# Designs tried in a protein design run: designed miniproteins, single chains, continued (4). Part 13

Each design is a single chain, and the fold is of that chain. pLDDT is the mean over its residues in the fold that is shown.

## One batch from the design tools (miniprotein)

Design m12423
Fold by ESMFold2-Fast:
Structure m12423 (fold): chain A 74 residues (1-74)
Amino acid sequence: SAEQRAIDAGTEAFLAALEAGLSREHAVTRAKFVAYETMLELEGLETPASKMQEVADEAIRRAEAEWAARQAAA
């Protein structure tokens, strides 16, 4: 549940950044920050760095797929 919440939060942060006209680089940075903060809040400071990276990477993958789908549908 914590991982899923962090993935969802990171995904929305990425999409919001792109919708606001920010670069992909900014969107990646925001997604990672939000995913990391969510994991730390829900699972605590001892959350392994590898797990945090996996969650952030998954959030970015989902967001990029969703963004591509939205652009193709427009």
Scores: mean pLDDT 83

Design m12424
Fold by ESMFold2-Fast:
Structure m12424 (fold): chain A 69 residues (1-69)
Amino acid sequence: GLGGAITSAARAREAARLAAEVGAEEAQKLFDEAYNAAMKGVEDGKGSEGAKEAAELGRRGAELLRQAE
């Protein structure tokens, strides 16, 4: 629903900022895409689809951050 998409967007934005601080450019890009997917889902009335897309992109970003260690 709408709440889930908003939560996903906020989480993705925070993760993108953190990734930028540590110089993880590819992870930052994925988190930015997650934020955009969540927001687009809200705008298009497809909040659940946007939240799912954001979750998958966020998962990939987190994986890249872990591998960068």
Scores: mean pLDDT 75

Design m12425
Fold by ESMFold2-Fast:
Structure m12425 (fold): chain A 84 residues (1-84)
Amino acid sequence: MQPTTVTEGELRETVTRLSPGVSRVQESIPASATTSNGESLTVTGGTGLHVDGQTRYSGFSVTLTTADGTVTTLTTPAAWTRSL
């Protein structure tokens, strides 16, 4: 699913430098996005390790809320990498 509108409401990251080029990243406030179908996406939890311009995340949960208020939660089963 690709969101058409993304709003970052009070996203807070704690970055702890472990060594040169390596940092631990934690997100405490969820990022939110709204799809073209009027659905809301929220990403919560997780931790990341930033290495040389890439962040590897694990333990994230994605919550999808439909227009009628039905909530579905998808948990990331494996670690994934994002370039920053």
Scores: mean pLDDT 53

Design m12426
Fold by ESMFold2-Fast:
Structure m12426 (fold): chain A 67 residues (1-67)
Amino acid sequence: MKTTVIETVIDSSLTEEEIKEGVKQALEEEGLEVESIEIEVDEKNNEVTVTVTLKDGNVIVFKIKKT
């Protein structure tokens, strides 16, 4: 089991739903099978954390900063 942390920056106009769908689509386009996605929004700091659990048991954490 491997945990990968990815830090990135996105446009502040993107909603929680748009971020979640974008992450899911990008991972599925890479051939990864997504088991679950959890999203945590910190509106005060313009930060979003997306935790993706893959069907193989690997975890990817996206730490996203909105600009």
Scores: mean pLDDT 76

Design m12427
Fold by ESMFold2-Fast:
Structure m12427 (fold): chain A 91 residues (1-91)
Amino acid sequence: MLTLEQKDEILEELRKLLEERKSELSPLLVAELERLLEDAEKNPSIESLETLNKLIELLKKNASEKEIMKVVVDYEIDIGMELIKKGVSKF
């Protein structure tokens, strides 16, 4: 299983793959991936790192933008639901 000790390796690999595929991806998807990288760097969790590792595998396989975006959206929904459950009431 992934560990928090692998955070830096996962972040570096995703940044490299994102730069390699940036020309093939929409600006919106690139911005969302960059935001996920920043969030994982500031607030690392096993769940965030597992999501980034899944994105790394999709990028390595030259997966479609739709497949990559689905993983991003699914993760954002999960985070949103967890914040609601924890009673975060103010932004």
Scores: mean pLDDT 75

Design m12428
Fold by ESMFold2-Fast:
Structure m12428 (fold): chain A 64 residues (1-64)
Amino acid sequence: DPERERRKAELLEFLTKTIKDGKEQGMEEVAEAFALIYAGIAVSEGEITPDEARELLEKAKEKA
């Protein structure tokens, strides 16, 4: 599903930027909490599954 894959890519970019920006400001734990909330909203909206959200968060942490 091209639309779903595009949305997952957009989410990964946003989560990565959020964690990276927080890490640079010494607020990594707070940024990770915001990233988790944002991913949870995407799950609640039916955009991704909980398993996909976990995978995206782990990839974002690795890229940040």
Scores: mean pLDDT 83

Design m12429
Fold by ESMFold2-Fast:
Structure m12429 (fold): chain A 86 residues (1-86)
Amino acid sequence: KVEEIARKLVEALKAGDDEAFEKYLTELINLPSIPREVGLKLEREILSLGAAAVQRLADVMEKLYEKTKNPLYKSLADYYRTLLGE
């Protein structure tokens, strides 16, 4: 289940589908736990897509923070912004 959500999230990022990406990111964050292996693989795949995909990820996380006020989204957005040199 979690691997499928992670895969769909990466596919949405590759396609530039912000709505699908927002949906799958929300599903991941609301899971009771994410296996470390899946989280590390997901981060590696996202970073391998390049700066434009990481920028898109950070932008969506900021939108989700604004919507939900969940500090996890803000922390993740700040982390990926830092990786971009922003």
Scores: mean pLDDT 78

Design m12430
Fold by ESMFold2-Fast:
Structure m12430 (fold): chain A 63 residues (1-63)
Amino acid sequence: LLEQRNRQLRQQADQQLIEEYGAETAEEARKKLLEEVYKSWEEAVKKGTASGVQKKVLEAKKK
């Protein structure tokens, strides 16, 4: 029951992402969101306003 509920919530979230980013598929919408988030974090690192969590995530991605 919990697994089915989690799937429904994720599907609803995917639909919202498709609408916000105008993508044809949920996978494309999620990739666009992640790219925008990572770009904003990279800019924050360059400006010196990034949090420790953001720096660790970007470092892990480079590995």
Scores: mean pLDDT 70

Design m12431
Fold by ESMFold2-Fast:
Structure m12431 (fold): chain A 93 residues (1-93)
Amino acid sequence: MTPKERLREAMERLLQLLEKYADPETVAKIREVYERLLKAIDEGNVEEALKAFKELSDLINEVMEKMTPEERKELARVLEELYSALQEILDEK
């Protein structure tokens, strides 16, 4: 799997979890920020990609505050995979 494919897979898993525990409005905001992240990656704009990722992380943290500890552990694992894939993409030479 390419790092970009892993990023997309991790994000799809994240969205499936969030759709169970977050309202549709919050999920829509997260999707919008993710699309901005993908565009920044495609354009090679590292600063914008990092900014979009920070916004994504902040929104997800808001959802996590409403979740049980077990649900948060699963979400945190998916976030770790997402971060790893993003790091590999940004380190591509």
Scores: mean pLDDT 78

Design m12432
Fold by ESMFold2-Fast:
Structure m12432 (fold): chain A 91 residues (1-91)
Amino acid sequence: MIDELSLGELTAILQLLYYKAKGDKEKEEELKKTIETKGSKLVQKLYEEALNSEEVQEELIEKLGELRKEEGWSEKDVEAFKENIKKLLKE
């Protein structure tokens, strides 16, 4: 399921998690509506699963890291990026 996500869909889920962690309810709801309008029920489902599971959050972050490595990012840059996302989500 996570492997079926596009880079844009994966980024949208992590962006929703970031807005939730930051307490930006307006931006969270706006992005949710955009996702629903585009018919992406899979993105919404995975976001809800990630809210209730740190393991799912870690899987999403790991998948984003893999996609960044495919884009030519170094392993060091990818690890720093993943650590920064984890920090932002845990506030």
Scores: mean pLDDT 75

Design m12433
Fold by ESMFold2-Fast:
Structure m12433 (fold): chain A 69 residues (1-69)
Amino acid sequence: DEMAKKLKDAVLEAMRGAEEYPEYAEGLYKTAIRHSEKMIEEGYTEMGEKMRKEAEERFKEVKERKKRE
């Protein structure tokens, strides 16, 4: 499915960018969350929910790290 692959690649690209560029990590994880929500909207619910949960956990880690610094 072309759409599923495109949306999955968009989530993975944003998450990879967040790991590669920590200074932009918060914004990039928010982007990953948005793309995963789009997957859920398009009917790829199981995959989208798994990706959203992963991106949300990473986003939470980044926010907690900022509070400690």
Scores: mean pLDDT 81

Design m12434
Fold by ESMFold2-Fast:
Structure m12434 (fold): chain A 81 residues (1-81)
Amino acid sequence: PMVNPGSFLSFSAAGYEEHVRMAREAKELLDQMLEQGKEGITVIAENVTEEEIQRAREEAQRIKDKYGLKVVVVVLRGKPE
C-alpha cells in the first residue's frame, strides 16, 4: 500500500521513524475505543503548535465524515524548534 502525502506525511513533519512509533501507540488506543463501543476523535500531540493541533482536528473530522469511521486517532509529533 502507498502512503498518501496529503494525509500521512502531514502528521510527521519532524521525523518518519517517530511517526511510525506513534502510529503503533495510536493503534492500541483505537482498538481500545472500538472494543468499548466509543465514537469520536482522539489527538496525541507532542512538540507541535496549537495551530497544527487545530488543523489536525478539523482534518480528522473531515476524514471521519468522508469515510464513515467511528473512531479517528490522530498522531502529531514535531521537532522542538
Scores: mean pLDDT 63

Design m12435
Fold by ESMFold2-Fast:
Structure m12435 (fold): chain A 81 residues (1-81)
Amino acid sequence: SSSQAQQQIDQIIQQVTEEADKVAKKLLELGQPGLAESAESMRKLSTKRIKQSSPETAQQILQSTKRNLDTVLEEAERLAA
């Protein structure tokens, strides 16, 4: 149903927001405010795409966004070591 699809999209948007917020906080703790801003920009762009997508496509965008956020965090952690 359309209501079920919208609920799935809303849940995926919540997950993107939570993942980006977690990564941005860790980036700020590592002294990387510019990378934290990039994580927030990534959240905004992913959310815009998800809102225009099917639940299946939205799930793929979520997984891609998580991988990109993890890559940014791994680079920041490497620089802090």
Scores: mean pLDDT 87

Design m12436
Fold by ESMFold2-Fast:
Structure m12436 (fold): chain A 81 residues (1-81)
Amino acid sequence: MEELSEEERERLEKRAREAIERAREVIKKAEESEKVPVTTIVAAKLLIVAAETALFLGDRESVEREIEAIERMTKELEERL
């Protein structure tokens, strides 16, 4: 079954951290712009928490899925700015 080696975990964690960092920057801009509904900003913040939880659990499928969700959310927020 799906086990992450230390090296694979580090690579996946780095990718996730980069996606999360970009998302946090975009969320901050969205909050400052006041063009994005508070409910959308809260949902975006919860998505980051879900990604961090997936990283903690170390499940590759969950982490990859959450990275894709964060990337999609980041694009949607950028389009609203």
Scores: mean pLDDT 77

Design m12437
Fold by ESMFold2-Fast:
Structure m12437 (fold): chain A 88 residues (1-88)
Amino acid sequence: SPGQQNLNDGIQTMQQTIQNLQNGDSDGAQSNIRRMVSIRNQMVDNGISSDVYSTIQSIIVQTSTNVRQGDYDQGVQVVQQGIDRIRS
């Protein structure tokens, strides 16, 4: 379904964000955070749950802050916890 495809794309983008942060690639991480905003909007159009929306929104906000502050290890933890929450 379109909703399942968007969820898969979201998780893949989160995994790419983790790789960017582990490699110290702030530009790549910021690019993938912007991609997450686009995917979140597509998910809203497909009727995602409020829990999934809140989790994705929290990841976007917290990861953006962590990248800005250079707290890459914290950014990795935030994104990984979000993936685990969405998959539970």
Scores: mean pLDDT 85

Design m12438
Fold by ESMFold2-Fast:
Structure m12438 (fold): chain A 81 residues (1-81)
Amino acid sequence: VSQEELDLEVELALHEIRAAIDKLAYNRAQTDEEKIKSLEDLIKHLRRALEIARQLGDEKTAADFERELKNAESELKKIKE
C-alpha cells in the first residue's frame, strides 16, 4: 500500500463517517428543511466517496455508494416536490 493510496483510503473513511452522521441527522429531523439540509450534505459526501472508491478500483464499494447516492437524490426530489 502506497502513502497516496492510504491517503485516499483515509479520505474515503472520513466521507463514510460524515455520510453516516448525515443519515442519522436525516432520521432525527423534525422538519422538511432539516431533512433537505441533511440529504444535501449526505449527497455531497457520497459523491466524493464514490469518486474515491472508483479511483481505488473497489467496484463493490463504488456500486454500494452509487445505490445510496441514487436513493438519497430520489428522497431529496420527493421532499422538494
Scores: mean pLDDT 87

Design m12439
Fold by ESMFold2-Fast:
Structure m12439 (fold): chain A 89 residues (1-89)
Amino acid sequence: MPRSYSVRVVITVEDPKDAREAGEVAEESAKELGMDSRVFVDEEKGVVTVGVSGADSIEEALEKAREVARITEKKLKERGIKVKDIEIL
């Protein structure tokens, strides 16, 4: 099996009640890009951590993570969900 590279996308929403929906949107966005994802939602803090994997290189993993973040932010804005911060780790 080829070694896959992974990075994390951390999304903080302004309203913690939106965190679960934000996690679902992020998982969908990763799937649209052909990436495997593992999502952890902290509903108390309004933080969504998305592990994005399935890249053939570190450079590809970072580019795909940025695209997941971009698509997710756009979809969340369309749903009226306000994003406080997005970090790629």
Scores: mean pLDDT 80

Design m12440
Fold by ESMFold2-Fast:
Structure m12440 (fold): chain A 89 residues (1-89)
Amino acid sequence: MEELKKLEEEAYRVLKEEFAKAGVTIPDDYLKALAQGLALMVKDLSPEARREAIRKAATAYAQGLKDGDLRGASERIMKAIAEVKKKEK
């Protein structure tokens, strides 16, 4: 339980940074929801793999929003997480 909350906070921070870099603004509640979803997707990875997956997913999402390609952003997020999972095993 505590680890998941820490992952949610980390994902929120990384998403906020990447969205700011991309010049994308979204409501804070929506950003928190994205962070919760991302934390759930990476919770079973090692701490190092979690950090890599979160950063890559956040970058892909921010770029997709900037380009107006939300569908492509979703695909890139899933691919990034899957690649990190493969490296862990």
Scores: mean pLDDT 75

Design m12441
Fold by ESMFold2-Fast:
Structure m12441 (fold): chain A 79 residues (1-79)
Amino acid sequence: MKELEELIEKYAEYARKAVEAYLAGDEEAKKEYEEKAKEYHKKLVELAKKEKVEGIGERLIKKLEEEFGELAREVAERE
């Protein structure tokens, strides 16, 4: 669980930086942070399978993606 939590934090950090880059109009930084977020997402999925926390790990990742995706979509729709 501790390692899973650290990966979740890293994923959230890079996802947040991607949104900040998007709002700043920095397309290259946005792509770099999105790629980093995807890397940590893949590590989270792999760790969840290895630690036999399949349901919990996948639910946490999915919820983070949905919450973050909704936030980014709301910002885009307002502009």
Scores: mean pLDDT 68

Design m12442
Fold by ESMFold2-Fast:
Structure m12442 (fold): chain A 80 residues (1-80)
Amino acid sequence: SYTENRTKARALLDEAATLLRAGKSDLAVVKLKEAQKLDPLVIITEGAEILKPQDLPEAQRKAIEEQLKNAGLYTTASYF
């Protein structure tokens, strides 16, 4: 069901967030692409908050943004 796909997509976003915080961008990109195939809407609506929440230190949020940018997943026009 779409509900199961959304739950799985959120779990993949949580895994990607952990990998990005560890600097494992290649593995994080795989998880993000899997999440996007399951529920692209959750990526648009919840991706930024899951991957780089506002309670993270600014330096860490910027490091995550650079990892996503280098992977082609973060630009001025994206929701990451």
Scores: mean pLDDT 77

Design m12443
Fold by ESMFold2-Fast:
Formats: structure tokens, C-alpha cells, sequence
Structure m12443 (fold): chain A 93 residues (1-93)
């Protein structure tokens, strides 16, 4: 499964943030756990076309969650910054 592949490839801290992102995507967009993990796996694989197709189907909040995970996994933001940004989205919705 996408979840099992991510658990093998992410650090413990990245995995904890990924799990928070999954819960938010399930909450905001009604995604299954497997669908949410499939989005995160596409990000980790650098599959930009697949990520953009997922974003088209997501709410604004869901797209913001995906963009935070993209920035985290690409090394553009720290895990601490990602945690703060995800908390901000959760509190707005």
C-alpha cells in the first residue's frame, strides 16, 4: 500500500507530519486513508502531473495541506515550520 511504502521511506518526524496531513485531507475532502497516502506518495516520488491532478479534486484547505507536504519533502521548509502551518490550517477550518 501507499501507506506502507511511505512508512519505509520517511524519517520518524516526517512520518508524524505526513500522518497529520492524511488526517486533515480525510477531514476536509472526505478522502479514504489510502487515497490520502497515495497523494503523499506521489509527492515523495516527484510525480508532479499526478500531484496536480489530485490538487484539482481537493478543497482549498486540502490543496494547502498538499503544498505544505510538498515543501517539507522537497526540503524547502523545516519540520517545525510544516507542523506550525498544518496547525494553522486545522484552526481556520
Amino acid sequence: SSEEELRKRLSPLELRLAERAVELLMKFDGLSREEAYEILLAILNGDEEKVEEFKKKLSEAGRRVVEIVEALLNGEISPAAAALMLTGIELEE
Scores: mean pLDDT 86

Design m12444
Fold by ESMFold2-Fast:
Structure m12444 (fold): chain A 66 residues (1-66)
Amino acid sequence: SMEKMIQESKELGKKLEELAKKAGFPEEKAKQLGEAYEKHVLDSYLNGLPVPKPETVMKMLLSSPN
């Protein structure tokens, strides 16, 4: 359902935000990364596309900052 997709997107976004904080990102940047990931997750669910795990996204951000 739409409600479940929205909830899961928010939960994944918050998980990425917490991972970014633990990785040493500033609070504002961690929040921005979480919000961007939440939007990407929701858009992916709506289009039937696979969603990368927050741990995978975090690893990509740390190894390829551009």
Scores: mean pLDDT 83

Design m12445
Fold by ESMFold2-Fast:
Structure m12445 (fold): chain A 84 residues (1-84)
Amino acid sequence: SKEELEEELVETLLEMARAILEQDGEKLRELSRRAKELLEKVDRTLEIEVAIGMVRIAYGVVKATGTASEEHLELAREELDTLV
């Protein structure tokens, strides 16, 4: 159902935030592909916007700590930009 797809998208976005924090580029790419596919099929709810906000927060945290590679930061930024 549409509600099931919305729930899957929220979970996928939260997993993207986690992959950014964990610096798992392969997992981030896989999750980003799924999130983009789901975004085409659902209306943007407040829950989805909050989950996208969590992805932005994860990117900001990793960038601020200076522990991630430039390659990881570029990947995370590119994938985040495609959600907006």
Scores: mean pLDDT 87

Design m12446
Fold by ESMFold2-Fast:
Structure m12446 (fold): chain A 101 residues (1-101)
Amino acid sequence: KEKERLIEAIRNSITNPELSEEQMEFLIRVEIAVSMLLMADSIEKLAGEKLPEEVFEKIVREVGEMAGLSEEEIEEILKNSKSPREAAELLKELAIRRVEE
């Protein structure tokens, strides 16, 4: 399963005793959100057309909320992304910054 491979890849990279339980939970939620956005990107490729703007915005908001992002962080992703793939890349960047601080 795609989700299991992502979770295992995270687990392998974050077998770091310095990460808190809350940081690990956040990273797991972010990887689930990223996988959902990449799935939406794959749907666009298979359909040969972009998702309606309204649907794209709804997906980004829903996965961002699930990952525990603030309204401001979700709005930043929406302003700076034009596709689910770009949104997934920005979400990863935000997650890395949050756990490094």
Scores: mean pLDDT 76

Design m12447
Fold by ESMFold2-Fast:
Formats: sequence, C-alpha cells, structure tokens
Structure m12447 (fold): chain A 95 residues (1-95)
Amino acid sequence: VDPREIRALANVALGIGLRKYMGIGELTPEELPLAEKIKEAFEKAEPLAPEGITPAQYFGYLLANRAPLEEILAFAEKLGIDPSVVQALYDRLNA
C-alpha cells in the first residue's frame, strides 16, 4: 500500500490530535493531489452521512471509535476509496 495514500486519507478524515497520535504530519506536495481527490469523493458522498455531520467527519468517527472493519470498508467502497488504503489506516490506528 502506498504510504502517501494512507497519509492523504488520514489528513482528510482525522482530526489533528489523532493524526499526531498516529505519527502522521503535514502532507508533502506529492500527497496534496491525493488529498484533494479524497476530499472530492467525500463531498460527492454527502447523502451517506447521518444528519448534522459531513461524510468525512462520519468516516473519522468510525475510525476513532474502532467501528467494525466491514462497516468502515463498506462506507469507503461507496466513496470509491481503495479498501487496501483504508485497511492500512485502520491497522495503524489499532496497533
């Protein structure tokens, strides 16, 4: 799995504190286009989140609360996010 895609997903979906806990810092110039692509996927998924929160916030909530991997992967699939990148981020958060 490309570490840049993992870092891009974490920067879109996770708050600063959780990213720092995982050792994820600022995005490099090569990672910025990946983060923009992921942001667009979340914006297109607006109807898939519970009322009052964004799809990116909901995905971050699932990761932060250690939701079942199947639930996280099912949500990511609806967004067109690579399941291997999601799995790698989940594993890193739960290590």
Scores: mean pLDDT 74

Design m12448
Fold by ESMFold2-Fast:
Structure m12448 (fold): chain A 77 residues (1-77)
Amino acid sequence: ELEELQEKLEKKLQDIMEKKRKELEKETGDASLAPAVAAKEALKSEVRKLIEKISELTGQPYLEKFEAAAQRIVEKA
């Protein structure tokens, strides 16, 4: 079901983000870039295809929004 797929995807993204947040906090003391780092990691993986499928099913440009959010955070750096 669409809602279950969206929840699974969000949980996977949150898990990646938490791992990257902890790594950045330990290395730099600043977790502000964790969402951007996590987004870039996710886009390199099969997660990207899941986002594309969900976008198609919902009519929402989730992949584009995800990429734009990551780009925005990188721009702030």
Scores: mean pLDDT 64

Design m12449
Fold by ESMFold2-Fast:
Structure m12449 (fold): chain A 67 residues (1-67)
Amino acid sequence: SDGVYFLVRFPADVSEETVRELVASYGGSFVELSPTEFFVGVPASKAAAFREGVAALGGEILGELRL
């Protein structure tokens, strides 16, 4: 199944738990790279909504890979 992978940076006040809940709400998975940087995979059908969710938490999309 086609997925979209994002390198995302969140503000330092956004907890890993908040990131986990956001990613889970879009049926995705993630790996913590640093306290503020996460590698996140979501289904392609959820990618647009996920970008909006990242922006709502003050996060930045640093990179995107479509597989």
Scores: mean pLDDT 85

Design m12450
Fold by ESMFold2-Fast:
Structure m12450 (fold): chain A 70 residues (1-70)
Amino acid sequence: ETIVPKIESKEELEREIKRALLVAENTKNEKALDKVIEYLEKLYNDPSLTEEEKKMVKEALEKIKELKKK
């Protein structure tokens, strides 16, 4: 199971998103991409996130899904 860390600030969320994107870009492994997508989807469903923070997570999800299509 994918564990989502507690997000305390927008800056921390930005760091987690950048880390997820870096992992996705470096792995070239479909299973690793699926794990990153699962992580970001769990993060998107966190009710403590603001609308702006949810938008950031959604944009990262769309970028990784586009990487998977190629």
Scores: mean pLDDT 73

Design m12451
Fold by ESMFold2-Fast:
Structure m12451 (fold): chain A 75 residues (1-75)
Amino acid sequence: PLFVGNLSESTTESQVRGFFEASVGPVRSVELIRTEGPPFAIVTFESEEAAERALTLNGALLDGRPITVSRAAPV
């Protein structure tokens, strides 16, 4: 799973899914988390290849904001 941060409050789960599916490949799941801080998502790809490609999108613009893409921290 990948951590996707610095999302806009207006960004939806569908926008995150569509962005990554258009750019790198099929997404298995997206969990958009809106808690006490800026929203972030946990994105799981169907392949490790797609996940590695998604890491190259760190700093790409989504809704005018540069997103952070990194591997999710271990438990």
Scores: mean pLDDT 79

Design m12452
Fold by ESMFold2-Fast:
Structure m12452 (fold): chain A 99 residues (1-99)
Amino acid sequence: ALNRYEEEREFRLEPRTARFFQFRIEGEGFHNVRVRLEADREGELRLRIRSENGETEAEFRGREGELELRNVRAGDIVTIRLYNLGDEEIRVRVRIEAE
């Protein structure tokens, strides 16, 4: 769809490490960025979504989580940072949508 961003990535997170991913919101107006996590095991994860005018963060225990940053301006660079807060390696599938 026009100016809809959709991506899926898989991260292997070593114990107590972080990974980050960036993308630009294209088009016009304001968009909502949704990030959904699905892990291969029970874990403890922190997810942060940051733009130039906003930030949201949450911690998840278990295998899944979802976080949304609303009203992100077109043209902004969005940074998604995923932390493994646990002492075991975890694989996480990350689905990102911006509409």
Scores: mean pLDDT 82

Design m12453
Fold by ESMFold2-Fast:
Structure m12453 (fold): chain A 91 residues (1-91)
Amino acid sequence: MAEEKKKREQLFEELKKKLTEFFRSHYDEEEFKAILEKNLEKAKEYVRQGVRLDEAKEAIEFLEKLLDKTFDERVEFMAKEALEALEKAKE
């Protein structure tokens, strides 16, 4: 049982490292922020048009949380969401 907790923590740290390496290799902090802002405006437009309302609202909440965070906090948040999605898929 202690080994399961260590494996989860190791996967989380590996996910953070991989995401950090990916984003830092492809985007500077300003470019990444601009992409998030563009996606947020697009999600807001979907809500205004009544298209995929529930998915668009979830996307808005997710993107607003990311925009309020530093780069390192964004990577950690995305790694947590990815880990939770993987755990949910195992059910």
Scores: mean pLDDT 71

Design m12454
Fold by ESMFold2-Fast:
Structure m12454 (fold): chain A 63 residues (1-63)
Amino acid sequence: MKEDLIKTLEAGAKEFEKRGLYLMAARAWERLGEVYQEMGDTDKAEKAYAKAKELRELYEKKR
């Protein structure tokens, strides 16, 4: 069930990063973190949230 969502979010996040859409990529990683947290995968959730935060900071700093 959530496996399809994870794949979609991963693909979307990578596509957004390639296109320089850091805010969209950050939101996709944030959603991934939430999904992993619900699944009890703390390590993956933490990495996803950290990546989302980095991308949001990059977006704000680029201004």
Scores: mean pLDDT 79

Design m12455
Fold by ESMFold2-Fast:
Structure m12455 (fold): chain A 77 residues (1-77)
Amino acid sequence: MQEVIERAKKLAEELGETNVDFSGVTQEQVDAYLAMEAVEAAKKAGKKEIKTDDSPAFTHPETKKLAEEIAGAKLVT
């Protein structure tokens, strides 16, 4: 969780957005961010199916479904 927040801070800084407050980030938002990272990695690798950890990346079923739709790939657990 904290490592994901730190990566998000670095990305925001690279985009010139220095006023983003990450102290109130929820687990739901962290899961969404991890899902987007997995989706981008899968698209870059050309994978149609990716295996992921159940807990940290896709705690919320809606996040998993959205990630699958964006990637055009199925997530296998």
Scores: mean pLDDT 56

Design m12456
Fold by ESMFold2-Fast:
Order: sequence, then C-alpha cells, then structure tokens
Structure m12456 (fold): chain A 90 residues (1-90)
Amino acid sequence: MASPEEVLKAEMEMGAILLGMYASYLSLKRENAPEEKLREMEKLIDEIQRLLDEFLKLKAENPHPEKSKIEEIMKEVKELKEKFQRIVKE
C-alpha cells in the first residue's frame, strides 16, 4: 500500500505535468502552430486527464491504494509526457 505522502507526491507530479502541457499547448496555439500538431497535443492532454481521473477514482475507493497501481499510472503519464515533448520539439 502507498503511504499518504507517496499518494500526494504522485498527485502533485501529475498536476505539474498537466499544467506544463497546457502552457505549451496555449503558447503554440497563440503562435499559430499547425492544426494537426495542436490536435495531437490535445489528444495527449486528454489521455493524461483520463489517467488523472483513474488515479482519483483509486484514491476515492481506497485512501491507501496499492503502490504498484500508482506506479503503473505514473509510468503511462511519463510515457505520454515524452510523446508530448517530441511533438513540441517538431
């Protein structure tokens, strides 16, 4: 089972990642980046929002979720963040 501190750290990390992705998306949208690039960025943001919702559901069902479940969600979040950063650099 994850500690309350581990749960809080995961939630904060996911929030920071989402905030950074929104900031990059809004900046590129303001700079008139290609529509297809903006669409791919939006899809990745939506996927991370889905993972955050899944995390919040786990937290609601059990205040001390299994550490492995949190680690699996965080792994997917980090993989999506890496895909997003590649799109931003293009």
Scores: mean pLDDT 84

Design m12457
Fold by ESMFold2-Fast:
Structure m12457 (fold): chain A 81 residues (1-81)
Amino acid sequence: LDEEAEELRERAKELIEELRRLAEESTDPTQRRSFLTLIALLEHLLKELDEAKTEEEKRIMLESLRTAIAYAEREIARFRA
């Protein structure tokens, strides 16, 4: 769990930086808002993962973070393609 958590934290941080760059470069207000929303979601999930006190809470947060990462990666890929 801790190794998986570390890998997901690093990936989420990488995506936040990429999304921040895309939001800054975006000329479409709707697309920019979408990127900012994804940044807020990833930051929120990272905080919840850090604050998780039980093994069960950690598992739930890791699954939520995995799902959010996959969604963000798909949105970035669609925007770049």
Scores: mean pLDDT 84

